# Designs tried in a protein design run: designed miniproteins, single chains, continued (5). Part 56

Each design is a single chain, and the fold is of that chain. pLDDT is the mean over its residues in the fold that is shown.

## One batch from the design tools (miniprotein)

Design m18037
Fold by ESMFold2-Fast:
Structure m18037 (fold): chain A 89 residues (1-89)
Amino acid sequence: SLERARRLAEEAIRAAEEALRAAKEGDILKAIGALLRAIGAKIEAELTIPDLPEEVREALELAVEAAHAALLGKLEEAEELIRRARELL
C-alpha cells in the first residue's frame, strides 16, 4: 500500500532527524539507536511492500544516509539529506 510505504519513509526520516539531534548533543548511543530504526524502516519497506514507489525508495535511502552522516559528525550533510528526503514525500 502506498500509504504504508509513505508511513515507513516518514518513520525513517524522523529517525534521521533524531539521529542528527542526538549527534549534535553528543549522545552517540541515542544516535546509533536512531540509525538502527531508520535502517529497520527501510528493510521493512523493501521486504514487505511489492513495487515500492521510486520516490519512497529514494526517501528511505536518503534517511538512512542522513542518520549515518550524523553519526560521522557530518551534520550539514545530514541536514541536506533530511531536507531532500522530505521533499520526495
Scores: mean pLDDT 89

Design m18038
Fold by ESMFold2-Fast:
Formats: sequence, C-alpha cells, structure tokens
Structure m18038 (fold): chain A 55 residues (1-55)
Amino acid sequence: EELRKELLKAIGEVLAAIGDLIEAERRGDEEAVAEAKKKLEEAKKKLKEVEEKLK
C-alpha cells in the first residue's frame, strides 16, 4: 500500500519534470532547461529506488 503510493508520487514527479523541460525548451530558456534536466534526473533516481523496493 505505502510503496504503491510512493511509486505513484515518484511517477508524478517525473511527469511534472518532463513537462517543465518541454516548456523550457519551447521558450528557449537555457537556464530553465538545465534546472528541469537536474530535477528530472533526481525524480528518475527516486522512481528507480521505489521500483527496486517493489521487487
């Protein structure tokens, strides 16, 4: 139950970071692109950690 909630939250964070990255690239904002990429990598790392606990 709790791990499933963490998984859904981690997936949501990844999707939000992807949205921020697409928006920043569309605007040509290099600083926002760099920030969004960093946030996406952090979100992907959390998602992988939660997935590993579900095995």
Scores: mean pLDDT 81

Design m18039
Fold by ESMFold2-Fast:
Structure m18039 (fold): chain A 90 residues (1-90)
Amino acid sequence: MEKKEKEEKAKEKIKEAEEKLDELVMEALAGRVSKEEVEKKVEEIKELLKEAKELGNEELQKKAEELLKKVEKVKEDILRLLELMEELDK
């Protein structure tokens, strides 16, 4: 049914956003990502979560909102990490 299909797509988008966020963290720890790339990837993750909020039920919307907050915090942490790593790579 149409509603069930939208909920399933929302779940897939949330999972994809979680996986991309984890990948971004791993890339940052490996020193393989620039500030510009971090910002671009974060925006991609945010778009996936916004789409999930539009497609999902109340439970999925709330999960997407919590992930959006987590993404913002992780972005700040990664940018700080990159600045510290840049200082060490003088």
Scores: mean pLDDT 81

Design m18040
Fold by ESMFold2-Fast:
Structure m18040 (fold): chain A 119 residues (1-119)
Amino acid sequence: MITLTESGGGTVKEGGSVTLTSKISGDVKNILEVAWWRQKEGEPKEHVASLDMFTDEVTYAPEVADRFTISYDKKNKTAYLNMNNLQKEDTATYYSEVVALVDGKAKVFWGEGVKLTVV
């Protein structure tokens, strides 16, 4: 079973920086994509950043493109979202997503969510 274990949330001050991590566990051989999504209170879940593992192309939501960086460490099997110049509007629960091939089928795996509060 593939599992995503997230960390790095909590309460941070406006203008600060934090890195969210998602450690991928289980028999993961073919990761196709790693991504981060967020859900703000009273709003739908929205895309933040994605990394295509075949092309190394990165896609960012426009509101975070100049402040956030997505990366993946193959050795540690860990996805990162580095967040700089945090704004109160970045307060949300953040979810990591991994698309991986399992038995020749693309399957989507979600983390349970990590809460970030910007004060």
Scores: mean pLDDT 87

Design m18041
Fold by ESMFold2-Fast:
Structure m18041 (fold): chain A 106 residues (1-106)
Amino acid sequence: MSIDELLDALLAAVQEVIAFMRRHLPDNPEAQALVKELEALAAQIRANRDDPEALRALLFELHGLLQRALELARALLSPEDLAAFDALVARTRELITELLVALEAA
């Protein structure tokens, strides 16, 4: 994938994480705060699409937010919903890793 294709795939994956949290944790204040942080970070990634240095910093921040979301999900979700969310977060993390490698090679 190109950097642009990886960014588009990552932003789509982040939107899937946000949608999952809104669907399964709609009444949880911590989940709502994390959703807002993820939305703000996705907007910053879009705004800094052409800035490799800024993107690297934002991608590390995204990894941290995904870890916090997964920890919250482990406490609150059913085993079935947790397995689905874990897979979604893992796919998003793989895209972060691929994008970080692509940015270093550029």
Scores: mean pLDDT 88

Design m18042
Fold by ESMFold2-Fast:
Structure m18042 (fold): chain A 64 residues (1-64)
Amino acid sequence: SIREKVEDYLKENGKTELSLAEVIRFAHEEFGIDPEVVLKILEDNNKQFVSVDEAVKIIEEAKK
C-alpha cells in the first residue's frame, strides 16, 4: 500500500515526516507521478513538512 511504502521510507531514513520536496520526489520515484501534479495539490499547503497521513492522502489524490 502507499502507506506501507511511506512508512518504510521514513523508517529506513530515520525520519518521522516528509518535506514537500521529499513528497514530490517519493511520489515520482515510487509511483511514477508527475511532479507538477503533486505541486498543484500542494499549492495551498503552508507547511514545510507533512505527516505520514498527509503524504498518503496527497499521493492517493495525485494517482487518480
Scores: mean pLDDT 78

Design m18043
Fold by ESMFold2-Fast:
Structure m18043 (fold): chain A 64 residues (1-64)
Amino acid sequence: MDEELEREITVALGRMWRALGRLLAEKRGDLEGAREALEKALRLFEEAGDEEGAAEVREELERL
């Protein structure tokens, strides 16, 4: 029960960091900030075991 809640929170945080990374890259041109935000998102998705989320973030990092 607690592990499931922690996993859901971790995925939500990963999604927030991914959204910030996209914002920094697309609207600010801050590629360094975007990379840092996406790397944080990747770690969170990997910690949660969200393989699909992790794969999407890796693809976005390769596009930077």
Scores: mean pLDDT 83

Design m18044
Fold by ESMFold2-Fast:
Structure m18044 (fold): chain A 71 residues (1-71)
Amino acid sequence: MEELLKALEEALKEVGVPDETIKRIVDAFRKAYEEGGPAAGFVAAVKELRKEGLWDKIPEISELLARKLGD
């Protein structure tokens, strides 16, 4: 989980998400991850991004995460 959390935080920072919002997204991811693993964590993060009005940044964040975790 440490690697996933670090990659998520870095991706969110690179797309310009405010630190307070990053903390909320990471906390939501962590709680969901505890119950349902990575898939649940990412679903929770996407839901939090939508609530913050960052809907348009989701594809960029997803691509950034894929590169950080896949490369």
Scores: mean pLDDT 78

Design m18045
Fold by ESMFold2-Fast:
Parts: sequence; C-alpha cells; structure tokens
Structure m18045 (fold): chain A 70 residues (1-70)
Amino acid sequence: LEEEIRRKEFEVQALEGVKDVYEAVMNVAMKRMSPEEQAEARKKAEEKLKKMEEEIKEKKEELEELKKKL
C-alpha cells in the first residue's frame, strides 16, 4: 500500500511537470506570435491546461483514497 502511494505521488508529480513544461513552451512560443495568433494560442492552451488539471485532480483523488486505506 505505501509503495502504491509512492508510485501514485510520482505519477502526480510527473503530470504536474508535463503541465509546467507545456505552459513554459507556450509562453516562449507566444512571444514570437502576432497579437491575433497569441489570442488563438492562449484559448487553445487554456483548454489543454484545463484537461491536464482535471487529470491531475483525478490522480490526486486516487492518491487520497489510497492514503485513507493506511
């Protein structure tokens, strides 16, 4: 059970890392875009980030469930 919790914590951290990298890459890319392209890119990025946040939340809920079994 503890090993499962540690693996799940690592999965959450990995997903958060992917989200952070995506945000960083998009911020750099948007600096090179026109204002119209930036607006479009921000809208798409927000949708993608929302989905990533939902996945992270779901994994965190699973982690919380596992911790309750301890």
Scores: mean pLDDT 79

Design m18046
Fold by ESMFold2-Fast:
Structure m18046 (fold): chain A 112 residues (1-112)
Amino acid sequence: EGAEKAAEYAAEGDAEGAAEAARRAAEEGGGGEGAAEAAEGAARGAREGGDGGSAKGAGAAASAAASVAEESGLEAGMGAGAGATGAAAGGAAGDAEAAARGAEAAARGAEE
């Protein structure tokens, strides 16, 4: 699956690449489970990069994963969305740790 690619792009600060990889990983993994794996990849990327670029990449990846979770079910989407909002906020602030925590929350929310 593409969760590893989402982590790599997020760590590099490539928000567009991270979002695209996360969306593919979430779709390939089958909705909520795939979205959880993609969001976990986003969290890993934020921790590995540790800078503002990786925080933005992780926020974008987590948001993409949450979108796929929402498409697969309202409850998975709501849980993932809450975590993705935190990841996006961390990304905007350039706070890699906050982005990672938000992405981890998105992964937990997406699990079915």
Scores: mean pLDDT 80

Design m18047
Fold by ESMFold2-Fast:
Structure m18047 (fold): chain A 72 residues (1-72)
Amino acid sequence: LPVEEVARALAEEFRKLPGVDDETAQEILEKALAAPDVNSAVLAGAKTALDHGVSPEDVSRAIRAALERARA
């Protein structure tokens, strides 16, 4: 999986969550794109969402959806 595919999928899935605005989704995209690997991209996206008040349950759901989307 390319980091770029995972980063885009993370930003798209997080944007669907309540409380995630376009600016937060863009921050998630930029931090994930800067990551050296897929695991680091997922962790960067999760941390950014949590720091912006997204629940751990919503973060977990978005990550799973993003990884499934990136694999398709």
Scores: mean pLDDT 83

Design m18048
Fold by ESMFold2-Fast:
Structure m18048 (fold): chain A 99 residues (1-99)
Amino acid sequence: DEIKELEERIAANPDDAEAWFELGKEYAERGDLEKAIEYYEKAIELDPNNYKAWFNLGVVYEAKGDYEKAAEYYKKAVELNPKSEAARSLLKRVEEKIA
């Protein structure tokens, strides 16, 4: 239902970066990490300043065990929003797993 509403928004306006971001979030909450990545990537393509989309991509890649990818996305989230304690903390956590 929520997914259907977001798909209808995207059909009406494919440049609705917020709708792509929310669709990624819906699939992440359902455990469909592959679709979450696809839709978050579309969101950052349309709005590269959406630090939450970069952060959520980091969370999804960390859940997949891809700590190198998670670190890349968290770094970008920190660059866009240096005041995000959450992004800095998660970046440090995954960097400790790589190093």
Scores: mean pLDDT 89

Design m18049
Fold by ESMFold2-Fast:
Structure m18049 (fold): chain A 61 residues (1-61)
Amino acid sequence: SLDLEVELALAEMQAAIAKKSGDYKTAAEWYRRAADIAEQLGDTEMAEHYRKLAEEAEKKA
């Protein structure tokens, strides 16, 4: 749905902002949200991509 696509874009933007601020814990939380939204959109490959980004961010937190 259009609303989920907008939420995904916002989650990506928030993760990028947090990452630039050195807040890797918050970045990981936003990437996990992006993964959940991607699953709801039926895009398993995109969801796995965001889960990997969340794991990378957690390692730096």
Scores: mean pLDDT 86

Design m18050
Fold by ESMFold2-Fast:
Structure m18050 (fold): chain A 70 residues (1-70)
Amino acid sequence: MKLSEEEIVALLNEMGKALRAGDVEKAKEALEKLRPLIPEELYEEVLKAIEAGDYDKAEKLLTEIAVLLL
């Protein structure tokens, strides 16, 4: 799957908003769309943080994804 820079930014923003709202399902939807673009290890760490309700860790990992993809 190929995503444009604009689509990546939109997904990162969507995920950040979901994390701030505590919307686990919405955050996971955004993460799944980013999955093909990130290392599997990073995907697993973000998923675990979201499922654990560790939104601070998930936000930090989201920043790492942004640096990796942008």
Scores: mean pLDDT 81

Design m18051
Fold by ESMFold2-Fast:
Structure m18051 (fold): chain A 80 residues (1-80)
Amino acid sequence: SKADVLAEIAAIVVEMRRLYEEHAAELTPEQRARVEELLRRMQLRLTALQSDPTASLAELEAARRELLEAKAEVERIVAE
């Protein structure tokens, strides 16, 4: 359902923040800025989706893929 996909998207954003908080002390200022930018963009994306009841299931699934790619980027930055 749309609600299930939206809940998954919200969980991905929470996991991205958890990864950032866990590793923030080990990151350079440049790495922190890159992760904070990704988190800001993904939070805005989630908020927009939560505010749009007309979003199709396909659009929510596309957004879920986008957020998974963003999470993978956070994981890459943290591993540098």
Scores: mean pLDDT 86

Design m18052
Fold by ESMFold2-Fast:
Structure m18052 (fold): chain A 62 residues (1-62)
Amino acid sequence: MQEVNEIAEETGKILKELSALSEEGKKKALELDRQVKAAYARLDLETLKKIHEEAKKELEKA
């Protein structure tokens, strides 16, 4: 539970930054946020880690 909460919170921070950069970034952040919420509801730590990594890469590209 703690690890799931921590990674979801960190991903949320990244998605906030992404959504502030551009309309395209906002759209991508919304898509990833939906995936985060679905994975969190299932306590799917592996999927949350993958989404976190994707969010980081999207932010780095921006």
Scores: mean pLDDT 79

Design m18053
Fold by ESMFold2-Fast:
Structure m18053 (fold): chain A 64 residues (1-64)
Amino acid sequence: MEFVVEGPLPRERMERIARSLNENHPEIEARVEGDRLVIKGPETAPLLAALHGLRDAGATVTEV
């Protein structure tokens, strides 16, 4: 599945989140594209937890 994350998150925070996901969850591919974070992977507990955390931080998460 693929998700686009948009919102008031600073670019440095998005880059840190992407790096953490890529390092700890090899099944997840996360990258920063301009002002948004793109997350792709299987719908597993680590992915769902990351998306929940991003929504809790005020980001908008959209499945594409």
Scores: mean pLDDT 81

Design m18054
Fold by ESMFold2-Fast:
Structure m18054 (fold): chain A 68 residues (1-68)
Amino acid sequence: DEEKKRKAEELLREAERALQSGDLRAAIDALNRAKEYVSQIKDEEVKKELMERIEELLRQLAEALNAR
């Protein structure tokens, strides 16, 4: 439970840094891996919070892709 949350959080931070540096491929990979960990979390509140952060980063990724 806690391990999956920590792994997802780490991957979300990695995706955030990748987006800020313009490494869109790394951001996509990190977000996909974060989704896998989040899907395995049993705590619905934690799962919702992490999924919302994934959606926010996906929005930023879409804007970065559209700017090219």
Scores: mean pLDDT 81

Design m18055
Fold by ESMFold2-Fast:
Structure m18055 (fold): chain A 60 residues (1-60)
Amino acid sequence: MYTFTFEFESKEKAEEVAKEIKKLYPQAEVTVEGNTLTVTTDLPVTQAIGLALILIGESL
């Protein structure tokens, strides 16, 4: 099980990223609290790394 937590510039941005993650990884559990996005997944390490890179890319 892997958990990733990221802060975005706004709640709207966090919700937008949450929708994209659900589209790419439907099995992931995604929670949005204000501008903070928490993703919990039991995907293989390789896919978990891919998910983390997407979240980092969205913050850059």
Scores: mean pLDDT 73

Design m18056
Fold by ESMFold2-Fast:
Structure m18056 (fold): chain A 55 residues (1-55)
Amino acid sequence: SAISERARRLSRELAELLAQGRLEEARKVMDEMIASLSGAAALVARHELERALAA
């Protein structure tokens, strides 16, 4: 779905920013994703963020 695709893109962008050491921008992406999505979409986004941060 469009919501899941957006969440996946944002989590990927977050991972790229983290890899580049751009922590402030990474935090903004995380906050935007969580604030914009609710319910199941927020759960998917959260799970992908945790996966990206753990990698």
Scores: mean pLDDT 72

Design m18057
Fold by ESMFold2-Fast:
Structure m18057 (fold): chain A 58 residues (1-58)
Amino acid sequence: SEAEALLRQGRYDEAIELARKQLEKDPNNEKARRLLAAGLARSGRQAEAVKVVKPLSE
């Protein structure tokens, strides 16, 4: 996906924003949640990344 491509390019803020918008449309989108968590973790926001992975919905 586009968010995954942004993560590979090191554009973590853009990847986070895109993944977050995907979750707004489908809160059960596990792929978008994982991408959001990866972006947060790689940008040094590890605690926020853990919170994103834990809940099944928001």
Scores: mean pLDDT 75

Design m18058
Fold by ESMFold2-Fast:
Structure m18058 (fold): chain A 80 residues (1-80)
Amino acid sequence: SDELRKKAEEYLKKAYQYLREGNYDEAIKYAEEAIKLGRAVDPKSEIVAESYNLLSQAYLAKGDIEKAKEYNEKAAKIYG
């Protein structure tokens, strides 16, 4: 579980890097992998919540308002 957590953190870090570079497709890919690994450890973890928030930002930047809203709501359910 500790190795899976570290890998999820690495993927989330990569996703933020791509988001900052404006490479939204790669940001989405790495955030989805971070969610997959993070959920295997703890589906309500901060890593999963942050990854959903990143997906919301990436989809909003791509103009997909519906997907952005869905992921924002998923992140909010973990934070609240």
Scores: mean pLDDT 87

Design m18059
Fold by ESMFold2-Fast:
Structure m18059 (fold): chain A 65 residues (1-65)
Amino acid sequence: SVADYSVDELVEEALKYETGEKPLTLGPQFAADLQANHSPDKVAAVIQRLKEKFPGAAMISALEA
């Protein structure tokens, strides 16, 4: 379950949708699961880390919704 993942593990999972390892069409489902199972502060930390490592990543828009 992604609920037990650290910020760095969640960032790695999100990046799998950017690299094509996972279909980007499932990105909104991952974003919804993240929002449902983690605190707003933890979600914000994941978004911030994605912005630092991969500015312009499509998953950032999904996670900010």
Scores: mean pLDDT 75

Design m18060
Fold by ESMFold2-Fast:
Structure m18060 (fold): chain A 94 residues (1-94)
Amino acid sequence: LTKEQQAEMYLALGQMALAVGDYETAIKAYTKALEIDPDSADRPLALTLLGKAYLGLGEYDKAIAAYEEALALDPDNEEAKANLAEAKAKKAAA
């Protein structure tokens, strides 16, 4: 497998873990995808999904950092914008 294919596999594994609420496995998978192919066109997506997994664990500062990095790469990402606002609101309420 190419590095691109390996990163895609970890991204898919992370999405499956996220869908069943296994946030720790999702974080590990997305982090591995980002390590294998840091220049991937899927980087903004991987960062947005990593942020969602951190948000699920209540790791608000890490979620905010991931969403802000995703938005730095893709400023028009409405999902990342909405999730960033949610993470900031939850951090303020905690």
Scores: mean pLDDT 86

Design m18061
Fold by ESMFold2-Fast:
Structure m18061 (fold): chain A 91 residues (1-91)
Amino acid sequence: SRQLQDSLQRIRNSTTPQQVVDSLQQILQSPISISDRSDISNALRTGAQRISNQQIRTVLIQTAYRIDRSTTSSQIRDILSQTVQQLQSML
C-alpha cells in the first residue's frame, strides 16, 4: 500500500531513534502482507546505517533478520510490535 511505502521511506531517511519508532508505529497501523517482508527488512537495514546509536542500530539489524525468517504477516506484525517496545525502553 502507499501508506506502507511512505512509512518505509521514512524509516530509510530516519536520523533519530524516535523517527524510527514513529515510522514503525505507522507501519503497524497499515495492512501488512508476507510479500512486504523484503521491503520492510531492507528499509530497517538502510535506516540502521543512518542511526549513530550502536545499540539501536543492532536492534534494527536483528529485527531485519527476524523479518527475513518470518513466514506470515502476523509474525511480521509481532516482530515489529516487539521492536517498537524494545526501542521505546531504550529512549
Scores: mean pLDDT 87

Design m18062
Fold by ESMFold2-Fast:
Structure m18062 (fold): chain A 76 residues (1-76)
Amino acid sequence: SVEELLKEFDEALKNDDIEKIKKVLLELVEQGHDELAEELLAKAKAYLESKGEPQKALDIEIDVGVLLLERAVKAV
């Protein structure tokens, strides 16, 4: 459920678990919650950048952002 994914996202942020953050965001996109995934991606990026870890923010954006872009291009 979306509620379970939101809980996992918050726990992953607290634990600096980048792979879990990516997994949750990718599952949100696959379930069609693209707008929510974009909001949470922005939140995760801001959080990681504020901690001085821009490379981790980029890692998440490469996987999740590419999928979001692919979906946007196909939405004609």
Scores: mean pLDDT 81

Design m18063
Fold by ESMFold2-Fast:
Structure m18063 (fold): chain A 85 residues (1-85)
Amino acid sequence: GAPAPIDIFDEVQFAAAYGEQLGRMLVDGHLTLAQLDRLLESARENFSKEAVLALLRSAEAVLTAAGHGAGVELVRAHEERVRAS
């Protein structure tokens, strides 16, 4: 098919990349669970619902691959809150 226009500032793609970064930062010890919780709360206030879900799913994938159980539980709690609202 014909190539789609490039949108390098697509909110959903940016949010997914940001979620991946937050997951890696928690795994690497650059973030605490409390800091991640606050950043995920802020993301729910500043991004669209679809972008927040992309961010959370991206972070969950990184944390699951790294075996970070507490991080996975935190992200899943935020996903449930977003889906319930």
Scores: mean pLDDT 82

Design m18064
Fold by ESMFold2-Fast:
Structure m18064 (fold): chain A 74 residues (1-74)
Amino acid sequence: MEKQELLKRIAELQDELTKMMVEGKVSTKEAQEINGHLQSALRALRAGDYEAAQRHIEEAEKLLEEAKKRAEEE
């Protein structure tokens, strides 16, 4: 997997998280957990550990999806 593709995916998730934070659709704890995984993904990419980067991206996506679903359920 290209490093640029993973960086783009991380950036898109960071933008989505920021939007949800501004809209009040995620708690501080949820935002911190998601951001923690995105930061870990960035560190893994810098270290050349694309497997670890992908796992952290997937966990961030899962947590963000759960937050979106919760916001829709009222």
Scores: mean pLDDT 82

Design m18065
Fold by ESMFold2-Fast:
Structure m18065 (fold): chain A 72 residues (1-72)
Amino acid sequence: SVLEELKRKARETGRLMARAAFDPAYRDEARRAGQEFGRLVRKYPEYAEEAAKAGMEAGEETVAELLKEAAE
């Protein structure tokens, strides 16, 4: 479904944004993913909130994992 595709792209964007915060090498990829997600959100605004929540959760999980990895 369109919603599942949006959530998938949001999760991908969230993970990349989290990685980019710790590693500059991911900044360009994160920027491109964010732009593509933004384009899809403008096309399907009714799914924006649910997709953004999925992306935020994926980003938070990635940050937690990276911080745990850095502590080891």
Scores: mean pLDDT 86

Design m18066
Fold by ESMFold2-Fast:
Structure m18066 (fold): chain A 57 residues (1-57)
Amino acid sequence: MTPEQVRRLAREIAEELRAQGVTDPEAIASLVRRALIAAGVPESEAERAAEAIRREL
């Protein structure tokens, strides 16, 4: 998975969480990181993508 694909997936997950009523940026970033790791993204890459999402919030 490319870094661009990871960032796109992270945004999609964050959008879905917000649609479900999750409003806490820390909770969104944590859930995004966990979902990416579950999808097979390396932990360090998942952490960077989740942090980028937190900064966009």
Scores: mean pLDDT 81

Design m18067
Fold by ESMFold2-Fast:
Structure m18067 (fold): chain A 78 residues (1-78)
Amino acid sequence: MAEAEKELKEALAKLVEEAKKLAEELNLDPNNKEQVLEVGRKLIEKARELLKEIKNEEAKKKLEELIRQEEKALKELE
């Protein structure tokens, strides 16, 4: 339990930092659909990289579910 929570929190913290960096680098306008899609795609790529670093099976499943939810959200936005 504690290990799964720790690994998931660390992965999510890295994704939050990546999202912040991408938003600043692109000067993200939330009304610009193309920029929103670009940030989302890069975050999914980062999440897939982080998924390879996670050792706990429960944390992996949770991150995989979050990735699937985000992929659906981006597809709906397209």
Scores: mean pLDDT 79

Design m18068
Fold by ESMFold2-Fast:
Structure m18068 (fold): chain A 80 residues (1-80)
Amino acid sequence: AVEEGLERARAAETGEEGADAAIAAARAAAAEGLASELGAEIAEGVALVAAGVGKVAGKGKEGGELAAEAVRKGIEAYPA
């Protein structure tokens, strides 16, 4: 489920794992009809940017956590 994906993203030890889980959660939200397709795509894009910034700053795990939060907010802001 989407919530499980977000929990995995927050629990991930690396930003890469966190970002991948958050992106998967965004795609699952669109597939389950919990978010619009466009909303899920926007959330995925923001998650990638958050993860990238975390990696550049040397804070990959924090980037992954921010990616999860971005997806959660995107789902809430752009429901199906």
Scores: mean pLDDT 68

Design m18069
Fold by ESMFold2-Fast:
Structure m18069 (fold): chain A 55 residues (1-55)
Amino acid sequence: AQLAADVATLAAGLARVRELLDGISGPMDKEQAEEFRRLGAALGPAARRLTAAHH
């Protein structure tokens, strides 16, 4: 049950990271840095659950 939700969260997060990276041509601005921090905070728990479930 939780696995499908965690996979969907990670997939959406990866798509967002790619989108942000494609928009960066110079140094990351504050808004982009904050978005990366928020993504890390949201995706970290889901990634850890997936890793724990695999072992």
Scores: mean pLDDT 70

Design m18070
Fold by ESMFold2-Fast:
Structure m18070 (fold): chain A 76 residues (1-76)
Amino acid sequence: MIPRDEEAARQAVEAARGAIEKAKKYLENGDFLKASVYITAAMVLAVAAREYGLDEEADEVIKQAREVGNELDKKL
């Protein structure tokens, strides 16, 4: 991997983790629209990180996003 791309991928993973935490907080507050937006953002960022070869880290983020999404679905 090109070092610049790896750095971008790592930043994408960190941003995705932050989005998951925000999604959880919005879900706790009953803001399902914002929770949904942050879940989607986390998934998009994780997929981008996977394209750069951070498969394990991306898979962990995708798993967490799916868990929050399942919790959101129970509220809809």
Scores: mean pLDDT 80

Design m18071
Fold by ESMFold2-Fast:
Structure m18071 (fold): chain A 64 residues (1-64)
Amino acid sequence: GMKEELIKKGEELVKKGLELLKQGKFDEANRLIREGLELIDKASKEEAEKLEKEAVTEAHRILS
């Protein structure tokens, strides 16, 4: 459904942003991660909060 499509698209944007973060493209990475989380939030605040926590954890792993 519409909500599943938004979550899937948002997850792809967050994943792409984290890959850019690994490449040192911080401004692009932050923009894509934010856009992805906003798309998921429109579908489900709970799913967005869950993915945000996972993305923050992964970002710390990349930057450590």
Scores: mean pLDDT 85

Design m18072
Fold by ESMFold2-Fast:
Structure m18072 (fold): chain A 68 residues (1-68)
Amino acid sequence: SLGEKLRERADKILKEILSNPDVPEEVKKTAERLVERLYELLRAGDLEGAERLLSGLETLLTSIQDEL
């Protein structure tokens, strides 16, 4: 389902951010909060809201990769 794909992608992004020792702790905490909000939206059935949050997570990951 779309919800399962959104969750899988969010989990992969979070794992990448958390496993990178060069990423500041505050950025890791921000990523964790965004993923928690995404899970809440998925539980509420707000797939469009979850997709918007996932886009934010992907932007955060891209920013990290471009700065490191």
Scores: mean pLDDT 84

Design m18073
Fold by ESMFold2-Fast:
Structure m18073 (fold): chain A 101 residues (1-101)
Amino acid sequence: MRRHWVELVLEVTTPTGRRFTLRIRFDLVERGGEYLVEGIEFEASEGTVALSYTSSLSMTLAEYVEGFLEVYRDMGLELRLLSLEASDEAARRAALRGING
């Protein structure tokens, strides 16, 4: 079985000017031409606890990424995309839609 996934690496700048790297991995299920988020792994650079959980919400990757980035920006965090890796081109495009709104 082919696994679908997207991995984002973001540089996060706090309001106090502190910088760290956040890696987010999404495990995806393809249904009806859409990618739904089934699992999420968060890993931050040195000094932050990594979190991993399975999503019970039937949200598309684009909706999840958009909502996630809005929440962090509302907290005063500046986010810069450092890298985007994906299992396939359609998953990559779905992630980019979420990033761009």
Scores: mean pLDDT 74

